# Designed miniproteins, single chains, continued (4): the designs that were tried, part 88

Each design is a single chain, and the fold is of that chain. pLDDT is the mean over its residues in the fold that is shown.

## One batch from the design tools (miniprotein)

Design m15036
Fold by ESMFold2-Fast:
Structure m15036 (fold): chain A 107 residues (1-107)
Amino acid sequence: SSVLEEITKRVLRELERLADREAEIEREVERLRKNPELIPEFLKSFNTRFELVLEDAEQGKLTEEQVRALAVDVAVIKRMLEEGILKEEDLKLLSPEALRLLEAALK
């Protein structure tokens, strides 16, 4: 949908501006690295947040903080994939729309 494309563009733009949140991202990645059993719960929470962002965007209620929070989650997932912490099997927990967002962020 056009809403998914707009959210994807906004998340990609926010990923370029997350320098002030690098410590938060590193802390979350380290937490999941030490406790890999929490990865499925993290991915399910990401999927739920993404679905709520899509709904709020369709209703004209989307905030910049929601986009920024989603961008932080995407940055954490991207770093976990780059470090080999996250496996492809774990991505089965994500909706097709969430997978498209993540795929765009990995390019």
Scores: mean pLDDT 85

Design m15037
Fold by ESMFold2-Fast:
Structure m15037 (fold): chain A 60 residues (1-60)
Amino acid sequence: SILEKLREIEKKYGVPVSKILKDAGVSLSEVENVELIEVGPGGPSVRLTTKKGVRTVPLV
């Protein structure tokens, strides 16, 4: 599930699911996919595919 993927990211990086969703500007029900980007400019991030478009949230 989407929530389980976000909880694993919370556990690994110490960033709360509520903060990830707030920073993306979406509710959990609007999230269609979650991708962890472990390497990139500025460090790890989460890419959320949502009903409002793609949102990227840094995990630093």
Scores: mean pLDDT 83

Design m15038
Fold by ESMFold2-Fast:
Structure m15038 (fold): chain A 95 residues (1-95)
Amino acid sequence: MELTPEEAEIRREAVRRIQELVDHARAKGLSDDQIAEIAHLVAQAVRELLEKSKDPEELRKGLDEIFAVAQEGIDAGLSVEEIRKKLEEVVKKYL
């Protein structure tokens, strides 16, 4: 399938946001293992929304909630498992 210009822009934005989240987690003192696992979970959630969502507005909202939940979880000192569960709930909400 050909990406629309809007879909292509959303994908570029998501990649940048993942990198910003990694930098944020590193600044908060997370271990390399924790950073890698959280980045993988966020990338997986983003990929599921990008592949299964049909509405660009719902996709954009879902991505915003994924990144907000991940950052809030990092800031609150939540476990990787707790962050995973919150990300799964966001994905279910937009699928």
Scores: mean pLDDT 81

Design m15039
Fold by ESMFold2-Fast:
Structure m15039 (fold): chain A 74 residues (1-74)
Amino acid sequence: SPEAEAEAVLRRVVELLGEALASTDPAEIRRLREEIRRLLDEGIARHAGTPLGRLLAEVREGVEEQVDALLAEL
């Protein structure tokens, strides 16, 4: 189902974001950000024009803000 696909994307994004938040290596954090971006951009495209697509876009914005803040502290 579309919901199950979006849930799988979100679960993987949470795992990768957790790895980024636990890291002190800017290069690793940037690599994880690129992986998260890829997954969210793919999910947003697959669910374009739907509530799930809007949710994934909001998650993407929040992740970008969190990772930018994390990198600024390093």
Scores: mean pLDDT 88

Design m15040
Fold by ESMFold2-Fast:
Structure m15040 (fold): chain A 90 residues (1-90)
Amino acid sequence: MEKAKEYVEKLRDIVEGKSTLSKEEAEKLNEILREVFEKIEEIAKELGIDNSTPRSEIYEKVAEHFKKKGEEELALIAEGIAEIEKKDEK
């Protein structure tokens, strides 16, 4: 989880417009977040969110779920992903 927290802080800075990721940093972030993406998908299914919902909205709902469960780091990751889904340009 220490690694996840560090990447969450990077995601937050990007969302707030304070920094940008290099290609290598983005690739490493995606590797670290792969397990988190799987958890997000599982939680979305448990919450009854289907694939017709916009990706950003799914991540926002999952983030709120993690927040309520006390999973602060996972909540921040989901929020960061939601914002990246809206603004991401490779």
Scores: mean pLDDT 64

Design m15041
Fold by ESMFold2-Fast:
Structure m15041 (fold): chain A 70 residues (1-70)
Amino acid sequence: ASTTRPVLEIPADASDEEIARAAAEILASMGLLTGDLEEDARRLLRYLRKVGREAFLALLESLGVEVRLV
């Protein structure tokens, strides 16, 4: 159970699949997703590809996730 602001670290060369999977793990830990990591990551990947990376990362920040490029 996480009550603190979670941090998503994204390598500059990270794939959309890697971003979606990391986001799924964080959002599931916050109780915002189903907890089925494979299904949640697939759905987030689909959404990421529809809205683009900047809009997707802005959504994560609006949900309380700190996004860091590493």
Scores: mean pLDDT 79

Design m15042
Fold by ESMFold2-Fast:
Structure m15042 (fold): chain A 110 residues (1-110)
Amino acid sequence: SEREKLLRLIGLALRIIGLLIELKRAAKEKRDEEIIRITKELKRVLEELVELAKESGELELAKKVLEQAKKGLKEVLKIAKELGLSEETIKAIEEALEYIEKLIKELESL
């Protein structure tokens, strides 16, 4: 049902917020391996959000969540650079940001 799809979208959005909070904490604690792992999980959840949004027609909601994730990742990237985290960690965050921009453009083309 449309209601079930909307509730699942909300659940994915909340999970994305939780992953961003975990990323910010991991960055402050200089946990490079954890940041890389959470960043990969974030990309997976964002992909699931976009596919569900296409199925439900909730494209505007998905775009707002992607823009929020982009802002959160930019903050994490700033912390990572300021604290001198590994080049591998910085690249993982930058790749996730590029991927979010690709997903936003994909939704805008619909």
Scores: mean pLDDT 88

Design m15043
Fold by ESMFold2-Fast:
Structure m15043 (fold): chain A 138 residues (1-138)
Amino acid sequence: DPEVERAAEEIRRTLRELGLSEETIERILERFRSLVENSRLSVELIKDLLLAILRADTKELLEVREKMLEQGFSLEEVLTIIGGEASSVVSLLREGGEEERAEAVEKALEEFILEVAKKNFNPEQQKIIEEKLKEANK
């Protein structure tokens, strides 16, 4: 599929620019291809999501959230997908010895969750979410 191969090549190029090992890049590309086959997300959305996660970019994660909501995903589905994919990527990065990138991804995910919480919860509820995130990062 030309669209899938174009997206895969963009991912490969970006991950090389980020300094990831070829082994880690190929494992991320296997995950990309699995998501294309088994997910209801578009190829471009899967690419945007993985690149936002790997770049550890909270702003790009928020942009992916907006795109998913515009496509009819619920907020709960969006948070489950982004959180699940970020956690899987963190595990994969750690297995590959990419500890600094894994820590950057965890921090970006925490910042993303806190920004979402600011828009949907009062200050007391936001403090509870922040404390739970600190507990989860044990």
Scores: mean pLDDT 83

Design m15044
Fold by ESMFold2-Fast:
Structure m15044 (fold): chain A 79 residues (1-79)
Amino acid sequence: SAADKAKAQELKAKIQKIVKEMMEKADAGKLTIDEFFKMMGEIQKLLQEMIELEPDNVEEINKLAEEVQKVMEKIRKKL
């Protein structure tokens, strides 16, 4: 539905905001390992909610997950 699509876009924006915050904290040397795992868990929950809202859009959601994974690998190298 249009409402499910709008909510999925809101979840995507939340994921992007968390990723940006993690990158900025990692670059500043302020991201702890505990915060990393907590925020990563929140991102995984939001990705799952997106799949449940738009199961037909799984390919695009998987592309988002792949981009998030690449950023997480970069952040991990700074911890």
Scores: mean pLDDT 85

Design m15045
Fold by ESMFold2-Fast:
Structure m15045 (fold): chain A 66 residues (1-66)
Amino acid sequence: DQIKQLDKQAADALDAGDYDKASQYLTQIAKLTPEPLSKEMYERAAGETDPAGRAAIRDQLRTRAS
């Protein structure tokens, strides 16, 4: 699934510390997500700047990609 691949890529970018790429991938997922609540969560995640928040998002993306 396209969204699962992007979830993995966003998580990989966060692990690499490439926050610009992670934000871009999360924004792409939000555009592809038809469900409003999930869309909003991805949009919020794309704007996350707190290190602990970014780590939590990465873990959630890994779970969704599996």
Scores: mean pLDDT 81

Design m15046
Fold by ESMFold2-Fast:
Order: structure tokens, then sequence, then C-alpha cells
Structure m15046 (fold): chain A 65 residues (1-65)
């Protein structure tokens, strides 16, 4: 349930910043819990540092919800 909440907030955050298609890609990758920050960064066309920042922000949203 916590991981499902994380995926929802991460997808929402990616959608807000990069659009619906990017959010859909992020969700599909995160449905595999072994997905790496490198794979997510490559798929979204952003840096690994950006993915790490997005992960932190998504976790903050889960904590506040």
Amino acid sequence: SLYEAFIKEFQRLVEERYGQRAGDIAKRLLEDPSATTREIAEALGVSQSTVSELIERALERVEKA
C-alpha cells in the first residue's frame, strides 16, 4: 500500500511537470520495483539527479497525505 501510494504521487508529480505521457511511462516503470533511477531518467529524458529529486518530492507527498 505504501509503495502504491508512492507510485501514484510520483506519477502525478511527473504528469504535472512533463505531461500525461511522461506520467504514464513513469507508472509503467515503477510497477517493476527493480526499476533503476537510470532507467527512469532515460525514459523521461531527464538526469538521474532529477529523478532522485522527484523521488524525494513524491515521498514527501506520501508522508503528508
Scores: mean pLDDT 82

Design m15047
Fold by ESMFold2-Fast:
Structure m15047 (fold): chain A 71 residues (1-71)
Amino acid sequence: MEKGLEGLVALPPELRRNLARGIAHEAGATDEQADALGNAKSVEEARKALDSLPPEQRKRAREILAGLEFG
């Protein structure tokens, strides 16, 4: 999980936004929630964006991010 968030925020801004939007949309999040995750400038901001998601969407987004640690 932490490694997935670190990897996400370490990406160039355009790739980070595209990946974050993909994760959020796959999790069933709204465009505003996708933008919050994609515009995160730090692991702390990304974590707060995830924590703002409803429980079901947050769980799915965390599962996707966990998968990225080994992919």
Scores: mean pLDDT 73

Design m15048
Fold by ESMFold2-Fast:
Structure m15048 (fold): chain A 115 residues (1-115)
Amino acid sequence: MEEMIEEIRRIAEEMVEAARAGDIDRAGRLFRRATRLVIRFLKVTDDEQAKLEAVEIFTKGALEVAMLTDDEALIDLIIAGLEEIKKVTKDPKVKLELGIGIGMLRIIRGVKKLE
């Protein structure tokens, strides 16, 4: 269980580093990998606090990527991934955390959609 949270943290850090380097393709691949791992984690654990910790780590990384990138498709991929995680969880605290993250991402996307 702790090993899955550590793996989510490592992928989130690598995703932020890829975005900072301008490697949009790598950032997108790492985001998709992290999304699948978070969904798996939420399905196999009953620990509410561990679920919330994993989601907080992932949403923080996703927000940092969105702040670092000007790629609209990557931001849209991130929003879609968080919405997918929100649909598979029954935990109200996890749903709230994801909802806040999605709201912030939509604001960031709106600000960055400049001509």
Scores: mean pLDDT 86

Design m15049
Fold by ESMFold2-Fast:
Structure m15049 (fold): chain A 106 residues (1-106)
Amino acid sequence: MEEIREAVEEALRAIDEGDVEGALEAIERLTELAVSSEDVEAKREAIRGLAELGRRAARRGLVEVLEAVLRALMEILRSEEDRENILLAIGAILETIGLLLDLELA
């Protein structure tokens, strides 16, 4: 859980600084932590964190980061068994797709 929160904070900082490489590395770490976790609450924090990362990346026009968020959410969804986390991940995926489409059309 603490590791997931730290990875989210690192990714948010990288996005705010325009550090695409740092954001991608933090998202990859966050995805690995979430997929390997047996803790439903830790996975939920990761899904919520990724949704926030997607919103921040979209505001800054960071398409590559937003694509990484989408891939991470899909990877977490693939291994998810908790109904609430499945619904949250689906919602976050749909939001991220909408943000990507808006960014491409802007």
Scores: mean pLDDT 86

Design m15050
Fold by ESMFold2-Fast:
Order: C-alpha cells, then structure tokens, then sequence
Structure m15050 (fold): chain A 71 residues (1-71)
C-alpha cells in the first residue's frame, strides 16, 4: 500500500540522515582545528549539532510534505 511505501521511505531516509549528520559533525570539528585541548569539547558540540541539524531537516521535510497535501 502507499502508506507502507511511505513508511519504508521515511525509515530509510531517517537512517541516511543520521549517518550523514554524524559524518557532518566529524568534518565540522576537524575543520575547527582539532586541537587536543578543544577536540573533546568540539566533538560533543559537533554531535549535538548533527542531532539538531538532523531533527531540523526532518521537521522541514515533513512540513513541506504536509503543505503539499493542503488545499
């Protein structure tokens, strides 16, 4: 059914976004210099950024799709 297809797409997208966000966080803190003193803090902040970014993007995609269903 269309509903099951949509669910499968959403689940797959969620996993892809989680992986992408994690990689983005790593790239971000590496680009911030990656000094021993700041590395641990940058890693923590990078992961938080990744999670926030992922959730924000998901919300934006969901909102966009819902808007298409209006009218």
Amino acid sequence: SAMEEEKKKEEHLKKLLEEFGKNMAKIMYELQGGTPESKEKSEKEGRRFSESWYNGLLSAIKLSEEVKKLK
Scores: mean pLDDT 69

Design m15051
Fold by ESMFold2-Fast:
Structure m15051 (fold): chain A 71 residues (1-71)
Amino acid sequence: SKEREERARKLEKELVERLRETEKRLEKLLEEGKISKEEYRKEVAREIGRVLREIGDFLQEELEEERRKKA
């Protein structure tokens, strides 16, 4: 539905912006020598994991909404 597309676009925009902000913060810490390359990779992986979880939650909620409309 159009409402699903609008929710998906909003989520995408929010997740992309958050990921970019986290990347910039971590890049600055790496450049300042406050974290190692290994720590940088670990933190980036952690943020990607959070993004994937939120996408999974969104998809689960959409599936539950579809089930409620048909039940």
Scores: mean pLDDT 80

Design m15052
Fold by ESMFold2-Fast:
Structure m15052 (fold): chain A 55 residues (1-55)
Amino acid sequence: GQKYIDKAIELLRSLGGAPLTDEQIEAFAKEMGISVETARIAITIAQQQLKKEEE
């Protein structure tokens, strides 16, 4: 849902565009109470949204 995407955007901004490690993705999944697979999807969507804002 949008809630997870919004939190992923916050995480990506806090990292200044650095690539996410598997450990960081797993930590995000645990904090949100979702699967690692769902976290990867949310992060991918967030990255796409941030890339569009950069253009």
Scores: mean pLDDT 77

Design m15053
Fold by ESMFold2-Fast:
Formats: C-alpha cells, structure tokens, sequence
Structure m15053 (fold): chain A 120 residues (1-120)
C-alpha cells in the first residue's frame, strides 16, 4: 500500500540511487557536453525529489503537482538527450543513462500514484 511513510521511503531510496549513479556518470567516459547536461539533469532530479518529500510532509498537494511536472520535464529532456547521443556512447555508458531514465520514470510514477490517492 502507498502510505505517506512508504512513499517517502521509496523517494529516499530513489534519491540514494541517483546520488550513487551521479558519481558513476561523473567517472564515465561520456562526451563532455553531453555529460555536463546529464549531470545537471541528475542534480535537478535529486533536488525535485527532495522538494517532493517536503511537499508530502507538509500535505501540500499543489507543490507536489509542480514537482511531478518538473520530474516529467527532466525525464523528457533525458530521453531526448539520450536519443540524440546514443551512437556516441559505449554500452556501459548507455546503461548508466538508461538507469537514470528508469529512476526518473519511477519517481514520476510514484508521485502520480500518490497524487491520485490523495485526490480520492
């Protein structure tokens, strides 16, 4: 069941995975301009998750919806960047970006599901 405690725990776990993944991306052989943009989006996603957790704790549904929309925009930008640079990436580097996209999707789905439950 998706309680406040369980969603906060899941979001904290996604944030931890993002922080570990960000370190791996920093060390990975990526094109420099692509790497800088991906790292900025990873940092933006970490900050958005932090604000989403705070919005949940404050029962601020409108702010939570704003943070959900930010996650969606980050996800769309990551997917666009990945498609544009796919042929320039090693398989190992591609897997790191694909994991970042998976975490962004999971964050979006968690926020969407929780918002739906709160509006019921």
Amino acid sequence: SLTEESIIEKLKELKKRLEELKKKIEEAPLPPEFKERVLKLAEALIRTIERAIEAIKNDDLEKLKEEREKVKRILEELERLYEEHRDQLTPESAELVEELIRIAKQAYELLEKYIELKEK
Scores: mean pLDDT 89

Design m15054
Fold by ESMFold2-Fast:
Structure m15054 (fold): chain A 71 residues (1-71)
Amino acid sequence: MKMLLDHPAVQDALRKVKEAKERSKSLDEFEREVLIGVLEVYFASLIAVEEDPEVKATLQAIMDEALKELS
């Protein structure tokens, strides 16, 4: 996997994940499920509009790892 850390979409995704992970520490079970759902929709939309296959793969990997960590 390649991390395109200078790409704006990748940087935004990593920031969203970091914020979500920090916030999840204070959330109840229902609030965490809502947060996970919001992140899934965010990543699905971001991946769908991205044209660069390397960026798509990087975003998918970030999403998969984030969902695993938040579950």
Scores: mean pLDDT 77

Design m15055
Fold by ESMFold2-Fast:
Structure m15055 (fold): chain A 92 residues (1-92)
Amino acid sequence: SPLQREAILLEASGSVLIMAANLALKTDAPLAELEKIRAKLREVLAELERVLAQLERAGAPQWLLDQVRGVIADLRATIARLEAEIAKKKAA
């Protein structure tokens, strides 16, 4: 299914961006870099939420729905960590 291929590619993109966000946080990256990573994470999150809704309507297998929901949860958690660090850097 083209929709299942889109889901897998977005999951891969999300995982790479989560890794990039974790490295940026660990290395005390500049505010501008954190904001760029946050923007990219938000774009992938929006696309995955759209694809999840389409997969649900199409009656996709439960294992695939659970996998996509897991990545969405990880993206949301990573965005929250970036937003907390961005807020701290802006207050300094």
Scores: mean pLDDT 90

Design m15056
Fold by ESMFold2-Fast:
Structure m15056 (fold): chain A 90 residues (1-90)
Amino acid sequence: ASADVEAARQAFEAGDYRAALEHLKRAIEKDPDNLEAGRLVAEMAKKLGLTDEFTQKIIEKIEKGEMTREDVLGLLQAIARKLGLPLEEL
């Protein structure tokens, strides 16, 4: 398993959303096809109540194993905006 994804899950469970986003960004930058990272991003989006069409389409792609780097980074940016956190500062 990716160490970055494991660290992100621990941070997310602890309520440290900033650290979770930092670790998820690193996981996707190292391996854009990291489906475990994509699944955790989808879990965060659902928990935070992101129900827009863009989010739903990306979650569907992740569930099918057909995600792209751009899809997952876009969803990370949506989560960061929802939380008031700029991804460039993570």
Scores: mean pLDDT 79

Design m15057
Fold by ESMFold2-Fast:
Structure m15057 (fold): chain A 108 residues (1-108)
Amino acid sequence: SVSFSPELKEEFKKEAEKLGILEFVESLSEEEIIEWIQIGMLIAHLGGPSPSLQEQMTVEEMILALKLALAALKASLKNNPGDQERIDHLQENIKLVEETLKKLEKEK
C-alpha cells in the first residue's frame, strides 16, 4: 500500500485544483485516491481503456482517473523529483497520461 506524505498531499491537491477535480478529490479517502490514481496509470500504460474497463467505467470516470494520475505525477515531480532518471520517468508518464486524456476527451 502507498500513502501520501503531508507535503505530497498538499501539492497533489494544488494540481487537482488546476485540473478542476479538487471537490471530487476532497470527497475521497486516501485509499480511494490511491485506487483512482492506479486506474488512471493503468489506462495510460495501455494507451486507452481495455474493453473490460469500458464495461465497468464511464468515459467521465476514466477521465477523472487520468486527471488524478496526472495530479499525482505532477505533485511528485514538484515535491521530491529525485535524480534525473526519476525526473525523466515522471515526465514520460506525465506526457503519456496527457496524451491519453486528450484522446478520451475527444470521445466524450
Scores: mean pLDDT 81

Design m15058
Fold by ESMFold2-Fast:
Structure m15058 (fold): chain A 55 residues (1-55)
Amino acid sequence: MVERLDEKTLLVKDENTTLTLNGKEYKKGDKVELEEGKLVITENGEEIVIELEPL
């Protein structure tokens, strides 16, 4: 599970969720600053891929 803190920031809230943005991995308690690139969200063994556009 992730929480959107603002327009550019996500918080990873649980240990079953990981985010990868442009090759950098984020885990529970990490804040992810959203930038252009490929965002991969892995939650409970499921993978969601999101292409982020430049802001």
Scores: mean pLDDT 77

Design m15059
Fold by ESMFold2-Fast:
Structure m15059 (fold): chain A 70 residues (1-70)
Amino acid sequence: SAEERRRALQDQLIDAIRAKAPASTLRELLAQLSPEDAKAVARRLFSAEFSPEKVDRIQEVMAELARLEG
């Protein structure tokens, strides 16, 4: 089902971040998520470290997340 695919993709993205996957891979996974799903993932991973306003720029948020973890 669609919800199963979304959940699997979210889990895959989180696992890829934990595994230090290449930025290109992270972007491809992120691009497959809806903006709303991407914001939810970003919120869960970053928590309160960055302003909620920055969630509007998911691409930059993902880059910052990779930087903070690496």
Scores: mean pLDDT 63

Design m15060
Fold by ESMFold2-Fast:
Structure m15060 (fold): chain A 97 residues (1-97)
Amino acid sequence: MTVEEIFAQERPQALAGLEATAREIKKLLDEMEKNGLTPEKRQRLINLTIATLLLAALSGDPAAVEEAKRLSQAVDEGNFDEAKREAERLIELARAA
């Protein structure tokens, strides 16, 4: 089995995982907006953005990779409103693929 064949078989699971992690990011950002930022929430957010980057790469979708990078950038900049928008775009992208 080639790497390309593995990605083709795992693509639906990667897309489902991408949708799930993007939804968790949106939920976490909503919690941070209402209840404030804690170190534990910050670390969970970082871990989830790493997971979205990996899942986007596994999906083989260049658009998913680009949106995951934009989400990671928004989180790194502390731009949580933009991070929420990028998470919503990732959810729609994963559902459309």
Scores: mean pLDDT 80

Design m15061
Fold by ESMFold2-Fast:
Structure m15061 (fold): chain A 77 residues (1-77)
Amino acid sequence: MKEKEETAKKIAAESARYAYTKLLEAGVPRDVAQAVAVKTAKEVYKTALEMLEKGASVEEVKKKAQEIADQMVQQTL
C-alpha cells in the first residue's frame, strides 16, 4: 500500500512541475501557474493511486498523468 502511495506522489509531483513549467513558459502569472500545478498534483495523485491499486503499470500511470497535466495546461491557456 505505502509503495503505491509513494509512487503516486512522485508521479503527481512530476506532473505538477511539468504543468507549472509549461504555464510559466507560456507567460502565465506565477500565482496562477502554482494554483494549476496544485490542482494537477491532486488530480494526478487520485488517478494514479486508483490505477496502481487496480494493477496498472507505472508506465500506464505516467501516460495518464501526462494526459491530465496537458489538459490542465490547455484549460488554463
Scores: mean pLDDT 84

Design m15062
Fold by ESMFold2-Fast:
Structure m15062 (fold): chain A 58 residues (1-58)
Amino acid sequence: SSDREIVDRIVAHLEAIYKEDPERGREIGDEYLRWASKTLPKELVDELRRRIDEIFAK
């Protein structure tokens, strides 16, 4: 998959977890952002962070 597809899958996974367990979702979100910061281009890291923040605002 492209890096974009990885971001989309991470977001979908986090939305599902956060709906059932917000504390677990926040922990996993932080782990994904830590991984992404080391692995993905800055533009995709910034997009992932924005989309995660939108999930956590709900």
Scores: mean pLDDT 84

Design m15063
Fold by ESMFold2-Fast:
Structure m15063 (fold): chain A 80 residues (1-80)
Amino acid sequence: VEEVKRELIELLEELKKIAPESTHEAIDTAIRMIERSGSERGALEIAAEALEYVISQLPSSSEAAKKAREKLEEIKRRLE
């Protein structure tokens, strides 16, 4: 659980560096929720929701949207 939380937090922190300022509050909220999560599934679900939100705020052609989409697909596979 701790390893998964660390990976997801690092992923969201990296995304925050290239994501619009308007998405930073949502990303920070997701990080705090992941830290408080009691399960791997819960942490993955929080990260997926945050990534979907960030993608919705970006042009579909942007590198940030592309990277976020790739990470979202990876997380969705782990939730199946």
Scores: mean pLDDT 79

Design m15064
Fold by ESMFold2-Fast:
Formats: C-alpha cells, sequence, structure tokens
Structure m15064 (fold): chain A 59 residues (1-59)
C-alpha cells in the first residue's frame, strides 16, 4: 500500500545517499525506523526492506 511504497522509497534514497559501501545498512535502518515509528505495518516494513535491499545490491 502507499505507506509501504513510501517506506521503500525512503529506504532506497537512504541507500543511495550512503553510497555503495553503506547502502545495505542504510536501507535496513530506514525500514526498521519506519516500523518503530508506526509508519508501516510489520509486513509493509519487510516488503520495503526487501525492495531497498534489492536496489542497494545494484549500487
Amino acid sequence: GPATEEAARRAIEAARRAGPERALDAAQNMSVQALAKGEVSPEGAQEAGRRAVEEAARL
């Protein structure tokens, strides 16, 4: 849903800003923070993290 898509976009952006060496950690941290803040469901956080990890692997 929209919250998951927004969380994924933020996690991907965090990965890009961190650069290749820190991209995976940045993506995972953003997804975890979104879940902790109640911005996404647990399922949404898992999906956002999965998408961000896939994108980070391409950096």
Scores: mean pLDDT 74

Design m15065
Fold by ESMFold2-Fast:
Structure m15065 (fold): chain A 73 residues (1-73)
Amino acid sequence: SSELEKAKLMFRAMALIVSLEVYGRMTGNEKALRAAEEFRKELREMLENDASPTELREFVEKGQAVLEEIKKE
């Protein structure tokens, strides 16, 4: 269902933000810490505005790409 898909994407988004924050804190990577803060703010705004599953999916994909690029450095 759409509501279940949205819930799963919300959990994935939260896990991604935690991964960025943990990586940043453990490695002293300021880009990761800034990305975690920015994505936390964006996710909060998306949830307040009842973002669609498509918008949440795009958010998760974008965040995953950012994490992978940061780790590549």
Scores: mean pLDDT 87

Design m15066
Fold by ESMFold2-Fast:
Structure m15066 (fold): chain A 76 residues (1-76)
Amino acid sequence: SAELAALQAEIARLRREYDEIVARIKEMRAQLPSADDATRAQLEAEIDELTDKGVQIARRIRQLEAEIKALLAELG
């Protein structure tokens, strides 16, 4: 169905965004040991912001997966 395809496409988009966030956090964490105090504070703030965004994306993926499961149950 068009609705099922749209939900699957949205999950795929969110999973890519989540993977990009995880990769970016990993890159920033790798910079921390060699960063000066000002750069360290900026990196830590950005890591915290991206971590919160990642949590929100993960919750949205779970909601969409539940919607797919419900739609598939209705279709038999």
Scores: mean pLDDT 89

Design m15067
Fold by ESMFold2-Fast:
Structure m15067 (fold): chain A 65 residues (1-65)
Amino acid sequence: VVKEVAAEIRFVGVGVDLGEPVRVERRDGALVISGTRTAEQLEAMRAEAERIEKDTGIKVEVIED
């Protein structure tokens, strides 16, 4: 629970830094990220997903809209 909250906060922060709205959703202990619109934003979200998975073990899925 605590690790999931921390991971969700990290993705919200990345979305704010990019100036573009992204959606973060929890599904069975995994995070689903959607609302990416550019290749740079998609790559940034994938990089953050890799870091969160390494740090917390929480599975992250990034969806291209």
Scores: mean pLDDT 65

Design m15068
Fold by ESMFold2-Fast:
Structure m15068 (fold): chain A 74 residues (1-74)
Amino acid sequence: IVDSLAGIGLMILNELDPELAERAYKLIEKDGYNGKIAAFDAGSAAGALLLQGKSREEAVEEGRKILDEYEKKL
């Protein structure tokens, strides 16, 4: 389940900005479980903003902010 959710998060991040997907992938390589959670958290938050009618720019910024916080902790 966590692997599938991480995959969905990575797909959303890659569609928004391939650099965000690469950052999430590096977190998965560094800390598998926490990296997978980071990918899902960032991707799902960004995707939710798009569904709410927010701009792509706002969605990218939300994803970046979440990844920044995980990178500080890991």
Scores: mean pLDDT 84

Design m15069
Fold by ESMFold2-Fast:
Structure m15069 (fold): chain A 100 residues (1-100)
Amino acid sequence: SISQRAQQLANNSSTPEQQLLAQQVSVGSDQVDLLTDRARQVNASQQTLDLLDQSRRHLQDSVDHLQNGDLDGARRSLRRGLDYLTQAQRGLFQDMGDYV
């Protein structure tokens, strides 16, 4: 998983900056997985699922940038991944509102 790849990079990192970025990607990826499971259970909207897929792709790009030593690329991709994650959380909350 993206989270496991990021955690391995964090554990094997020789720099504090790379370690911190890898930890942030790992946490973000765990949240994407959790929300994806919830989205499947509640038959969330296609918009919410698309936002989760976008978040996952950008977090994967962040890990790939970290593996290549591109810290600037990793930060940019992480930021975009987390932005999509926040949008997906809002979408899922709205989708779940039908149960209240």
Scores: mean pLDDT 86

